# Designed miniproteins, single chains, continued (2), part 55

Each design is a single chain, and the fold is of that chain. pLDDT is the mean over its residues in the fold that is shown.

## One batch from the design tools (miniprotein)

Design m5894
Fold by ESMFold2-Fast:
Structure m5894 (fold): chain A 89 residues (1-89)
Amino acid sequence: PEQNLVTVTGPTRVVSGGTLSGTATGSLTDPVSAELRDAEGRVLRTTPVGPDGSFSISLEGLPPGEYTVVGVDSAGVRGGGLLVEVVAP
């Protein structure tokens, strides 16, 4: 059995308080949601992924630092690991 390979694409640097917009795709099945995680892997934000693969995550209230965006498919398979630096305005 083949495992779905989830890929997340987007900006690697975003201003604090802004919006992180990107795309999530899968090799077998496209992701249904995207998770924003901190350096410890805690899920801070979850947003739906549209039928075109697009998503938008609000960074409002998050401190500057390094975060990771992970795509999640309908079977719960996770991947992508887009590293994003949130910088002060």
Scores: mean pLDDT 83

Design m5895
Fold by ESMFold2-Fast:
Order: C-alpha cells, then sequence, then structure tokens
Structure m5895 (fold): chain A 63 residues (1-63)
C-alpha cells in the first residue's frame, strides 16, 4: 500500500494536471511535512510534474 506521503504526492500531481495550482502546492507541502527527508520521493514527484509541463511545481517539490 502507499504511505500517506506517497498519497499526498499522487494528489499533488493529479491537482497539477487539473490546473489546481493551490491544491497541488498544499499537497506538496503535506508530502514534505510527512516525509521531509525522502529525497527519492521528492525527485520522483518533481519528474512527474515536469513530465506534465509543471516545472514551477517541480521546483517546489525539490525544495
Amino acid sequence: GMSEAEKAAEAAVVYAALDRRELAREYLDRMKQLAPDDEALKRKVAAALESIGREDLAALARE
């Protein structure tokens, strides 16, 4: 099963694809709160966001 951080990451990508920028940012912040040291998850989410043209949100995912 997915962790709560992985679920937040998935929600962020879905909302980003739907152009719901504020919700995408909220779920990226939740992912970072739940898993602040999970650099692999941050990179995976950033790559997913870049693949859908959301480089702005990908930068936030890496921070």
Scores: mean pLDDT 87

Design m5896
Fold by ESMFold2-Fast:
Structure m5896 (fold): chain A 106 residues (1-106)
Amino acid sequence: MSPDEEVKAWAASLREGARETLAPEVLALLRAGEISGEDVVAAARTIVTHAEQRIADAKASEEAKSAMYTAVAEALEALARAAEEAGEHEAAAELRRLAAEMRAKA
């Protein structure tokens, strides 16, 4: 698999996993009081860091970078909705800000 194909495959996996698995799980954990909004923001920052590292390591094309930044933005927007539904309004605002920064790089 080319480095570009690996970046695009990881981006697709991140979008699906965030929407279908991670965001519902985060919502449940926030509602249970098992994690805080700050924990969700910290996890989101880790996702951004790993995505940017994968882009750099792969020397990804502009198309593959765009796909990855779009996937990260969509993942962060899904987490922001989960945080908002749990009443974590400050965390939701920070996640939406990070998502907008990622979309600007796409």
Scores: mean pLDDT 86

Design m5897
Fold by ESMFold2-Fast:
Structure m5897 (fold): chain A 68 residues (1-68)
Amino acid sequence: MRFVVKRPGPLVTFILYSKKDLKKTTDEGLRAGDIISEAEGYSVEVESNEHMEESGRLLYEKLRELYE
């Protein structure tokens, strides 16, 4: 299963290869812009607010909650 996450505004797209990759990447301290690739499967969209780095961190916090 692969995950695609998008944000409105200054678009930042996070592409996760699988639930396993999400777990590993989260444990390694993923940052905004660290993941970019083609993916298919389930997707979740979250709001992009301000700084790209902060938005990326918030996004992964939400993904962690959803897919844990």
Scores: mean pLDDT 44

Design m5898
Fold by ESMFold2-Fast:
Structure m5898 (fold): chain A 82 residues (1-82)
Amino acid sequence: SAARAEVEAVLGELRDRVEAILAAETDPAAVRAEVDRLLAEARARVDEILAGVTDPAERAALEALVEAGLEEVRAAVDVRLA
């Protein structure tokens, strides 16, 4: 599905951008602030994509994929900053 490909692309770009921040930034507070900004941007982009999805089953599956992807990013950042 086009919507699935777009969601996967947003989540992939989010992961890449978060890894770049973790590699470049040494201040944990600055990392947290920038990651929170990227998570909010990714959520907004995904919500826009999902607004166009008319099949309830596809929308539910994509919402689950988004929640899993965002939680994976949050967990990875928490581990790296512990």
Scores: mean pLDDT 87

Design m5899
Fold by ESMFold2-Fast:
Structure m5899 (fold): chain A 79 residues (1-79)
Amino acid sequence: SIPAVSDDLVFVLLEDGKETFRLTLTKEGKPTFVKIENGKEIVVTGEGGEMEYLGVKLTLSSKEEEVIENAKKIAAKLS
């Protein structure tokens, strides 16, 4: 049996149809945060990297469970 390879995990937040935040975990285990603030793209890459978005402190992890938890924390701020 060939083991299933996971595709990139991507979470995108849109505000008024424009991307304001993106969280990505590549299949190679590389995590990345991207936020767009005042038309500027701010990028944080690599495990342990920190970013604040919507008043939430986020820490980059190469673990899928922790990436999903970060996405849920941001989603909860939009409800």
Scores: mean pLDDT 74

Design m5900
Fold by ESMFold2-Fast:
Structure m5900 (fold): chain A 72 residues (1-72)
Amino acid sequence: MVSVEEAREIAVEVAREAGAPEEVVEEIGKLKADSVSELMLKALGILLRHYPVERALEIMERTGKRIKEAEA
């Protein structure tokens, strides 16, 4: 089971790899959530303020894949 802290670190790493501005990466890194699902929804909300819907969803798909890999 992936922790919320580990999922947040993965989301930060994927955002950096996608070329997100440091302000966006920092905002994702400061997210408070009680579950991985809540963290993912909040991260999507941040990305939707800075990216087109298609790009935000692409970044979230990559994040979700990496979280699933960490669960194995």
Scores: mean pLDDT 83

Design m5901
Fold by ESMFold2-Fast:
Structure m5901 (fold): chain A 78 residues (1-78)
Amino acid sequence: SLLEEAREFAKRIYEKLKNGEEFTDPEEQELLDEARKILNSKNYKEVAEKLKNSPDKRRAMRIEAARLALEQYEKEKE
């Protein structure tokens, strides 16, 4: 399912962040960069909701998964 794919992706991103690994996959890096832009936006809730309603559900769910992984990592890092 798309949810399981997103969960697997989030877990992979989180593990790489925890291990201090560099992101070598350009597609993975692009999704992470989009997630970072959303997380750093003043209106991130609106941007996230718009993304959720995107016709490309797989891409949207992966970006959201990466955002959640980044948010968790940053909170644990502090």
Scores: mean pLDDT 73

Design m5902
Fold by ESMFold2-Fast:
Structure m5902 (fold): chain A 56 residues (1-56)
Amino acid sequence: SSAVVNAARDFYKAAFGDVPDEQKEARLKQLEDFLRDQGYSQDSIQEAMNYVKQHE
């Protein structure tokens, strides 16, 4: 897996593993903002976000 996908997966599991469905959209935005703050490109962020969404 790419570094950005691993970062997204680990962040999502650690921060949002048991989050209620009604909060998932807000948490996904927090993940996207986190990855952007880490310096990942928009293309890499989209790859990671798609990966995380497949695990829902």
Scores: mean pLDDT 73

Design m5903
Fold by ESMFold2-Fast:
Structure m5903 (fold): chain A 61 residues (1-61)
Amino acid sequence: DYRELVEEAKEAARAGDSDKASYYLVLAGLVAGPEWQERLGEAHRAARAGDFDAAVAALEA
């Protein structure tokens, strides 16, 4: 479900694994409502840039 996918993405981000974080963020985006799409996009951009603290913060906002 969405919450599990977001938690997996956060865990991957905390581990510094941008590919794994990106994978779970894409899956979360497939099941998320439109209100969450912007935050998932922010988290994905941050994770790709190596800013894992920003990625986690975007998912917790």
Scores: mean pLDDT 81

Design m5904
Fold by ESMFold2-Fast:
Structure m5904 (fold): chain A 70 residues (1-70)
Amino acid sequence: DLERVEELTKESVELYKQGKISQGASTFTAAMILGVGSGLPKEVIEKVRLRVSEIDGIPLSKLAEEIKKK
């Protein structure tokens, strides 16, 4: 379900912004598993991944800096 994948993705991003890396990663993984398991198009899955990739690949210190900026 696309809506559920989007909600989990938003939750993951919010957790990353809060510096909760482990919880954010777990929630993002759940979103990806649900998306793949639900048969969502590959381009939708890729869009979800790219949305989080700007954060997921950043060390906690960098995430803290990004949160501090905005």
Scores: mean pLDDT 62

Design m5905
Fold by ESMFold2-Fast:
Structure m5905 (fold): chain A 67 residues (1-67)
Amino acid sequence: SMEEDGRRAAEAARRAAEAGDGAGASTKQHEWSLMGNKEGAEEGARWAEEAGDAAAYRTARLSAQRA
């Protein structure tokens, strides 16, 4: 579901935050939770890529593709 896709993108942001960008990732996670749609998942993919977390980036991309 789109809600679950948004949740997965938010989890990717959480992992990115643990890797080194806590404040930015937390803000993005909240935005993705509010969106709960394909748009949120796509933003999650961009955020994870920017944070440099390959695993989070892959998870967010798969969520966006399936949303």
Scores: mean pLDDT 57

Design m5906
Fold by ESMFold2-Fast:
Structure m5906 (fold): chain A 84 residues (1-84)
Amino acid sequence: FEEIVKELEPEAEKLKEKDPEKSMIELAEKAAEILSKRPDPIAQKTSELIKKRIELFKEGKSTAEIQEEIKPLEEEIEKLLAEE
């Protein structure tokens, strides 16, 4: 995850000076894109979760509705982490 954080640092600094909400969404989209390119099942599922959360947020879903929709993906990630 260190490589992803370092790649996003310059963009995070630029986006902090813009609309904070849009900046957070753009950073999350970039993080999801980087994660989706990794051949790691945890990284791929995390990418799906981030993308789904952003999609639902853009649709105007409430935080509670977003949490319900992403719950299955969170559980899949937790299982992958538990299997170590």
Scores: mean pLDDT 72

Design m5907
Fold by ESMFold2-Fast:
Structure m5907 (fold): chain A 57 residues (1-57)
Amino acid sequence: SEEARRANVRAAGNLGQLDAAKAGIERPSVPADQRVPLPESGKALTPEQRAELEAAL
């Protein structure tokens, strides 16, 4: 859903402040070298990072 997608994008942005939480977040099953890095807190997602998160929802 749109709301869930926006919540996940927001959570990804906030995750930069929570080092322990970063390890707990499941990502789509993609090779590590092809994953987008989790954004730091307060940084905007790149269009590619946003598209990958939206595709994962």
Scores: mean pLDDT 51

Design m5908
Fold by ESMFold2-Fast:
Structure m5908 (fold): chain A 94 residues (1-94)
Amino acid sequence: SAEIEAAIRMLETALAELERLRADPNATRDQVRLLVQLTAWELRELAAKSTDPALKALLEELYARLQEALRNDASIDEVIAILREALARLRELG
């Protein structure tokens, strides 16, 4: 599915950027939070445009999990774990 492939590419890009920030000793919590917020926004946009009910539900669930992570001031490692789990689930759909 082109929609699932697009979601996978988006999350792979976000994950790579989070891993880059984790390796950067000058990276700030605000930079991590901004990236997570932007990723959550992109997930919401993809969910709104999705015609696949299973994909839509997964993207909406992931959006909620990322918003919860932001509220709870989750570590970068916790966010990376959330995105890796979501990628595994997306790959099972495609």
Scores: mean pLDDT 88

Design m5909
Fold by ESMFold2-Fast:
Structure m5909 (fold): chain A 89 residues (1-89)
Amino acid sequence: MVLKEGEVLENKVIDEPVIVEKGAEIRNATIKPGVPVYLKEGAVLGPNVTIEPGAQVIAEKGAVIKPNVRFEEGARLILEDGVRLEEGV
């Protein structure tokens, strides 16, 4: 499979600003190089998530980010311990 430069797959991190602690999971997400992403123990970044340059994501222990989310340039997400970002409009 051919991936775009800087893309990451489920449970695979290839860039230093992306920190995934023990038991944290990234599911089918596209994280651009140099984007600060910090997933603490047990945190889950849901499937089909795209994080553009200049965005920030911090998920505390056990936090869950819903699928099909795009974080545009300058977007910030900080989820506290055990918080779930659920689908809703």
Scores: mean pLDDT 62

Design m5910
Fold by ESMFold2-Fast:
Structure m5910 (fold): chain A 80 residues (1-80)
Amino acid sequence: AERLREALRKLAEGDVSAMPEFARELLRITGKLEDLEKALEEAEEAKKYMEENLEEVQEAFAEVLENLDESLKKLEENLA
């Protein structure tokens, strides 16, 4: 949870280099690490999109960060 929170915080601050770590941590929490290579390719595309739409994406990640505890609980419940 802490690594996902840190990655989201960096993304909310505009650090697009956190996208691969965010993807890894999300897959780790959802148990889908087998999809890691595809998720890293999608993270590179998302990084470019974020660089082009930085303010909108920062706002979105800030909202996710604010609701992180609820979002993580929902992800954990969906895995049970």
Scores: mean pLDDT 67

Design m5911
Fold by ESMFold2-Fast:
Structure m5911 (fold): chain A 70 residues (1-70)
Amino acid sequence: SPELEKELEELELKKLLLEFVLNSEKWFLENYGELQSEEELERQRRSIRILEEEIKELEKRIEEIRKKIE
């Protein structure tokens, strides 16, 4: 249905944006992590974990919708 297709597009765009942010944070941690305090590193690692969890939730919803659009 058009409604499910629109929801799929919106979720895929959201996932793409979150993956961009995740990759940016991972790149920053890898290249500049040594310059950060232990507290700052733990905050950044927590942010990365939250983003990974949100992306996994979006992946599950996207897969559910794809199965319905057959």
Scores: mean pLDDT 86

Design m5912
Fold by ESMFold2-Fast:
Structure m5912 (fold): chain A 63 residues (1-63)
Amino acid sequence: MKPSDEELDREVARVAVAVARSSVAHSRDKQKATADAIAFLRRLAARLPSARDLLDEAIARLA
């Protein structure tokens, strides 16, 4: 029995958020890295609508 696509999307989104936040933290240019991370997560939210609430929350915390 396969897990729901929604649960898988949410797990993928959670990992992507952690990677994006880590990338911003290790960047020398934090303003640009933050903008790039937000743009990346917005593109991901368009592709994973089931996880948009989780991604929108992460975007709000990065802004």
Scores: mean pLDDT 80

Design m5913
Fold by ESMFold2-Fast:
Formats: C-alpha cells, sequence, structure tokens
Structure m5913 (fold): chain A 53 residues (1-53)
C-alpha cells in the first residue's frame, strides 16, 4: 500500500541521515556523498507518494 511505502521511506530517510553523520565522524567523504544522494532520492520519492494520498 502507499502508506506502507511512505512509512518505509521515512524509516530509510532516518537511517540514511544517521549513516551520513557517522561517515562525517569517520572522514569517509565517499560514503557521505553516496548516502546524501540516496537521502535526496528517497525524499523526492516520499514527496511524490504523499501527493497520491
Amino acid sequence: SLQKGIDELQKGIKVSQEAIEEFKKEGNTLGQKLFEIALNTSKDMLEKLQKQL
């Protein structure tokens, strides 16, 4: 369902934000950038799905 997809995307967004903070602490610039891209993609998808409700 759309609501389940939205809930899972919101959880994924939180996980990605936490991973970005950890990569920053470790100085892992590549990991940080990859998760920033994933985060932005997930946020865009979340906005599109929310408009369908």
Scores: mean pLDDT 83

Design m5914
Fold by ESMFold2-Fast:
Structure m5914 (fold): chain A 84 residues (1-84)
Amino acid sequence: SAAVEEALKALVQAGQALAQWLLKNPNKDAFQALGELSDALGAKDEKKTMEALDKLQKLAPDSPEVKALKDAAKAFFAALKAEE
């Protein structure tokens, strides 16, 4: 659906913004959590996605990019549920 496609586009853009922020603010544990997030999103696992995002938020509490990605992920999973 258009709603899922728009939510996915927003999610990809938010993920790219976080990746750029991490390149400027390197943290090995945050890169590991980003990998966990990527795997969870690929599996469409909302619980593991939120767990990975909570780890990222704890490692980078002042990052607006983590908040934006968390909001985009919630919108993406809400759009997926609306298709059921």
Scores: mean pLDDT 83

Design m5915
Fold by ESMFold2-Fast:
Structure m5915 (fold): chain A 65 residues (1-65)
Amino acid sequence: TAEEAEKLLLEAAKKVDPSVESVEVKEVDKNHAVATVTYKDGTVVEIEADSVEALVQGALNALES
């Protein structure tokens, strides 16, 4: 789910950079999802993926590494 992807991506992002404030996941369509990472200084970065499931998989791999 998008909520699960948001939680896992936030955990992974904070492991690398504790200045990450939030992650928002949007499913644009069945083959396109976007994660929006917002930093405490107001910087915004977008990560594109083929699905919400792909975002979850990427976050889990990062957390296990």
Scores: mean pLDDT 77

Design m5916
Fold by ESMFold2-Fast:
Structure m5916 (fold): chain A 90 residues (1-90)
Amino acid sequence: SPKEKLYKEAALWMQEVKLKLIELYEKALEKKDYDAVEAIKELMKELDEMATELEEMYFNNAPLEELQKKIEELKEKAEEILAKAEALVK
């Protein structure tokens, strides 16, 4: 179904963002920047909460238009999360 494809593509993309955050977390840890480590943990928690929200919308049969709008919103938020994490490790 179109909703299933849209959800799976969004879930995979969010997993890719999570992997990038893990790489930045490992870099902060290697530098012994424990303030950056804790900040990145909070950003990972925000991303996990966003992934859960998307999952709940999909399994509760939210309309396609609402799901698409939410995915666009979540993409913007995840880009902000990634930019914040990258700034912490530079």
Scores: mean pLDDT 88

Design m5917
Fold by ESMFold2-Fast:
Structure m5917 (fold): chain A 113 residues (1-113)
Amino acid sequence: MEKSIEELLEEARKVGDEFIEAVKNKDIDKASELFQKLGDIINEIVSKAEKLPPDERIKVLNEIKELLQGLIDKLSELAKKSTDPEVQKFLNDAIDYLKKVIEQLDKYIEKVK
């Protein structure tokens, strides 16, 4: 059977942390791979949450938003410290993408309420 939402949230946190470390090490190829994996996990959580009662769905979606906001905060700090234009572009693109995901989650939460 597939992983539970709780297991997927824990995996997302772990992959998010590994992604931040790959960025700090300037391993953009590994960071890109981990970022795609994180996206796949988030999509699976959202899909599973659709089957939950409204209150539980909102709770799960808010936990995803909090995780993604934490990543945005860390990436923004790294972007400010970076002097490498390629790394800065990668970080800014990742931040923009995560902000769009949060906006989609906000719209989904409003629709569920």
Scores: mean pLDDT 85

Design m5918
Fold by ESMFold2-Fast:
Structure m5918 (fold): chain A 68 residues (1-68)
Amino acid sequence: SEKDLYFRIAVRELTEELGMSEETARKIAELIAEDPTMSLKEAIEELVRRGEISEELGKEILEKIDAA
């Protein structure tokens, strides 16, 4: 489906541009797909809140976004 294609593109962009793992990129893409009004920063903060990624990893990714 087109949604699957866009999801795969989003995962690739996140892994290639921000250097995050495919697993982390997939979790971010899943949150944004469920709530398209959610920003990339909000998705990362939500994953940290859920304990799905560490606070340290979340901070590193947010710093990379601010630098890009």
Scores: mean pLDDT 78

Design m5919
Fold by ESMFold2-Fast:
Structure m5919 (fold): chain A 82 residues (1-82)
Amino acid sequence: SEGFEQEVNKLLNQVDNYLAEAAALLAAVPPTPELLALHQRIARLGAELREAVFDPSVSPQRVLQLQKELDQAYAEFMALVA
């Protein structure tokens, strides 16, 4: 449905925005192992979420869990950079 496609697009845009913002912030500060690890975790979770959204064998519950983990990783990154 059109509503589903809009929600998928919002989710993918959120992933892209998180990655772009994290990369920009990482470029502006001295790199630490902790920041690099969090950036890598955000990238991995974003990639897994993109794959899961287009995989009909993946449950909606798993997609929501990946989104939650991505949101947490991004929040941890933002807290560490502040």
Scores: mean pLDDT 84

Design m5920
Fold by ESMFold2-Fast:
Structure m5920 (fold): chain A 70 residues (1-70)
Amino acid sequence: SGIEELKKKVAELYPNMPESLQEEIAKELYKNNLPPTRQNIDKVRQQIEERLRQEQQRQLEERRRLKELS
């Protein structure tokens, strides 16, 4: 599939990157019709890492609220 080919290109350029991150980057590249260049990979990586940071912060706040209700 197109995603698997993109994942292989990401892994080729960033072999020390976690496989889960390589897969997420490949999916975003595929979704946005972006070629697997270092520039596009780096841009998508920054977007994913920012999204994960925001989600982690929201999840921590949700867990705190749940504990107060219990």
Scores: mean pLDDT 83

Design m5921
Fold by ESMFold2-Fast:
Structure m5921 (fold): chain A 81 residues (1-81)
Amino acid sequence: MQALQDQVRAQIRAIVRRLPDMSAAQVQAQLDAIAQQLFDANADSTVARLQQVRHWSADRARAVAWQRARQQVLDLFQAQL
């Protein structure tokens, strides 16, 4: 968990450093790629937790896990600006 979050933060800092040379669409594509990486690494544990805490179906929990991964990457990106 911590090592993955440190890796994600490093990737976001690299994007921020390249920001003057990137279009908004290129930035969004890079952030979505990082969100997919984070989702793939954590989906099963997040789904299991949401099923236990919220009593949600696996499909609902998986959809929420994806939204959380995207929001986490966006929040980290905004914090680096």
Scores: mean pLDDT 78

Design m5922
Fold by ESMFold2-Fast:
Structure m5922 (fold): chain A 79 residues (1-79)
Amino acid sequence: MNPAANEAQALALERMLEAARDAVSFEFRSEATGETRGVTEGSFLTPDGRLVRARAVGDAAERRAELEVLSEERVPPPP
């Protein structure tokens, strides 16, 4: 793998994991979208019963990641 693409994926994943740090469950998919860009997209369930879908985009050239919440739905609390 390209080192810059790996860095971008890591930045995106770290941003997503920070957003989901208190999640009771999660499902994420990470991919490189270019030599300097990576994306982590997926969903996580919060302890208060919110199912959040989000996308984190990492940019190795800028050494930053941005998080976008795509949707948020209220679900019954887990048993």
Scores: mean pLDDT 78

Design m5923
Fold by ESMFold2-Fast:
Structure m5923 (fold): chain A 61 residues (1-61)
Amino acid sequence: TKAVEEIAEKLGISKERAEDIIRFLEATKDLSDEQQIQFLQKYADLSEEEAKIVLEIYKKM
């Protein structure tokens, strides 16, 4: 999907890793934005800024 390519490009990560991040966000969509950002930082090894970018791209899907 375009979201996978956009995340991979903006974060400098593989498309496979970007797909894993999207699946994680889909699995946690019932959580608050703040909780999703914190979980991305802890489990996906993203900065707060990177986590916000990813969440924003995901919400536009």
Scores: mean pLDDT 82

Design m5924
Fold by ESMFold2-Fast:
Structure m5924 (fold): chain A 66 residues (1-66)
Amino acid sequence: SSEIEKLVEEAKEAVKNGDSKKAIQLIAQLYQMGASREQLEEILETAEEAGDKLSATAAREYISLL
C-alpha cells in the first residue's frame, strides 16, 4: 500500500532526525496497519545505522510478533 510505504519513509526520517518518540509511534502504527516484515526490517536497519537503540528495540519487538 502507498500509505504504508509513505509511513515507512516517515519512520526512517524520524530516526535520522533523532525523533525516537515519533519513530516508535510510527512503528507501532505500521504494525497495526499490517506492514510486512521486510518494511519493519528497513526501519530496524535505519535505526541500527543511526545508533537509535530505542527505535531499534521497538522494531525488533514488533517484528517478533509477526
Scores: mean pLDDT 91

Design m5925
Fold by ESMFold2-Fast:
Structure m5925 (fold): chain A 89 residues (1-89)
Amino acid sequence: DLEELIRERLIEEAKKAGFDDEEAEKLAEERVPEEVAIAREMGLETAEKFRELLERALEEAKKNGLLPSKEELEEAIKKAKENAEKLKK
């Protein structure tokens, strides 16, 4: 289910960024494995926790309304996680 949620979310964001349905599907398929791996590594196994962190990361990585690159999204998620961990210490 997490993989489907991530795919749906990536498609939604790509379409909002101006990609058509076919382009959004291809972008999502390319990114889903990496996004799922990142989410599971962070302990974000639930759709709800993943969605919250992803939206925060996308806000930080957003440029000109375009979907952020894999590298930008991964870096933003990493920074968001590090900031959250600092608040716990």
Scores: mean pLDDT 64

Design m5926
Fold by ESMFold2-Fast:
Structure m5926 (fold): chain A 129 residues (1-129)
Amino acid sequence: DFAREIGRRTIDLLLDPSLSPEEVAEEALKELGIKVDPSARSPLDALINEAMRELAKDPNATATSKVSDRAYAAALVAAIIESFTAGAIDREEALRIVDTDLSVSTLLQGAINKLDYDEILRIQKLANA
């Protein structure tokens, strides 16, 4: 599906030594059709802001709340880039994040706190209550 395809492509780009994490985030923004707003501090911040904007439409959003494919993909890409760059996850763990059904809220927490896969799963299980 769309978000998983973008997630896998992000992992491949992160493994390219000629690309910075910022350039990987810029490619994701282009693919998602997201315009960087003037208040964004980085391309990663723009991905996080897109996901947060969708959650703001539902202030009671939980792990079961539905969001747009674009917002989900933005949160997924941000989580992968942040956690991979921080050394919290390897390639195989990044692929597990892509293949796991996670909420935008869980992915945003993963991105902001640079979480490993087990921590992301723990948060998702708590959210699913």
Scores: mean pLDDT 79

Design m5927
Fold by ESMFold2-Fast:
Structure m5927 (fold): chain A 80 residues (1-80)
Amino acid sequence: SKEMKLKLIAFEMREKALELEDEEARERVLKTVDEVQKLIDEGKDISEIIKKLEEALAEEKNEEAKKLLQEAIDKFKEIS
């Protein structure tokens, strides 16, 4: 289902976030994953999920965390 695909992307984001060496960047991305999971559980439009990720990306300073957030945005955009 579409919901299962969204939850899989959020799960993959969490796994990748846990591998971030910068503790503060890891905590920021994990918080963003929690917010994304909440939006999925509430049945929000994918556009709201993408907006949340774009806001997190705009505030992020860690290059590996930026890459992770951008990859997640790209994956959510591929879901029709």
Scores: mean pLDDT 88

Design m5928
Fold by ESMFold2-Fast:
Structure m5928 (fold): chain A 90 residues (1-90)
Amino acid sequence: LDEEFAALQAEFDALVASGTLTEDKALALAKGFEAIGDKYWAQGDYLKAAEAYEAGARVLNAVKNPSEEVRKRALELEIKAGLALIQAGL
C-alpha cells in the first residue's frame, strides 16, 4: 500500500509538473487514493487512511475550473478523511 500510495503521488506530481492534469485524470487518481484509504481503514490504520483520502482530495482541488462532479468528490474525500482522523483518536 505504501508503494501504491507513492506511485500515485509520483503520477500526480508528474501531471502537475507537465501541465497535463485533466479532470478525467484527477478523478482516476482520486479513485486510486480512495481505494488505498479504504484498504488502510480495513487494516485499522486510520491515520494512513486519512492521508490517502486527503491526497485524493488534493488531486481534485488541483483541477482548474472544476465541474460539480469534481467538487462533490473532493468534499466526499475530505469527509472520509475527517472520519478517519476521528477514528484514529481511539
Scores: mean pLDDT 86

Design m5929
Fold by ESMFold2-Fast:
Structure m5929 (fold): chain A 83 residues (1-83)
Amino acid sequence: SIIEEAAERLRERLLEAGVSEESAQAAADAVKIAVDQEIKPEDAVRALAEVLRELGASEEEVELAVRLARETIEETKKKLKEA
């Protein structure tokens, strides 16, 4: 599905940037939930930031994951509306 492909691409991008597997997976899961449940991107990334900090992610990792997750949610929602 478009959602699964977008989430997996985000996970791979974060892993390539040196983000931990746990944090990359949390970001991918947040994208799936936000798109499936029609959660606002800003609300989804706030929740993601809290989860990442609890996982011990650095502030640089949190900032990167939040930015890329927000972009992924917004682009995926656009693609679903155009399909």
Scores: mean pLDDT 86

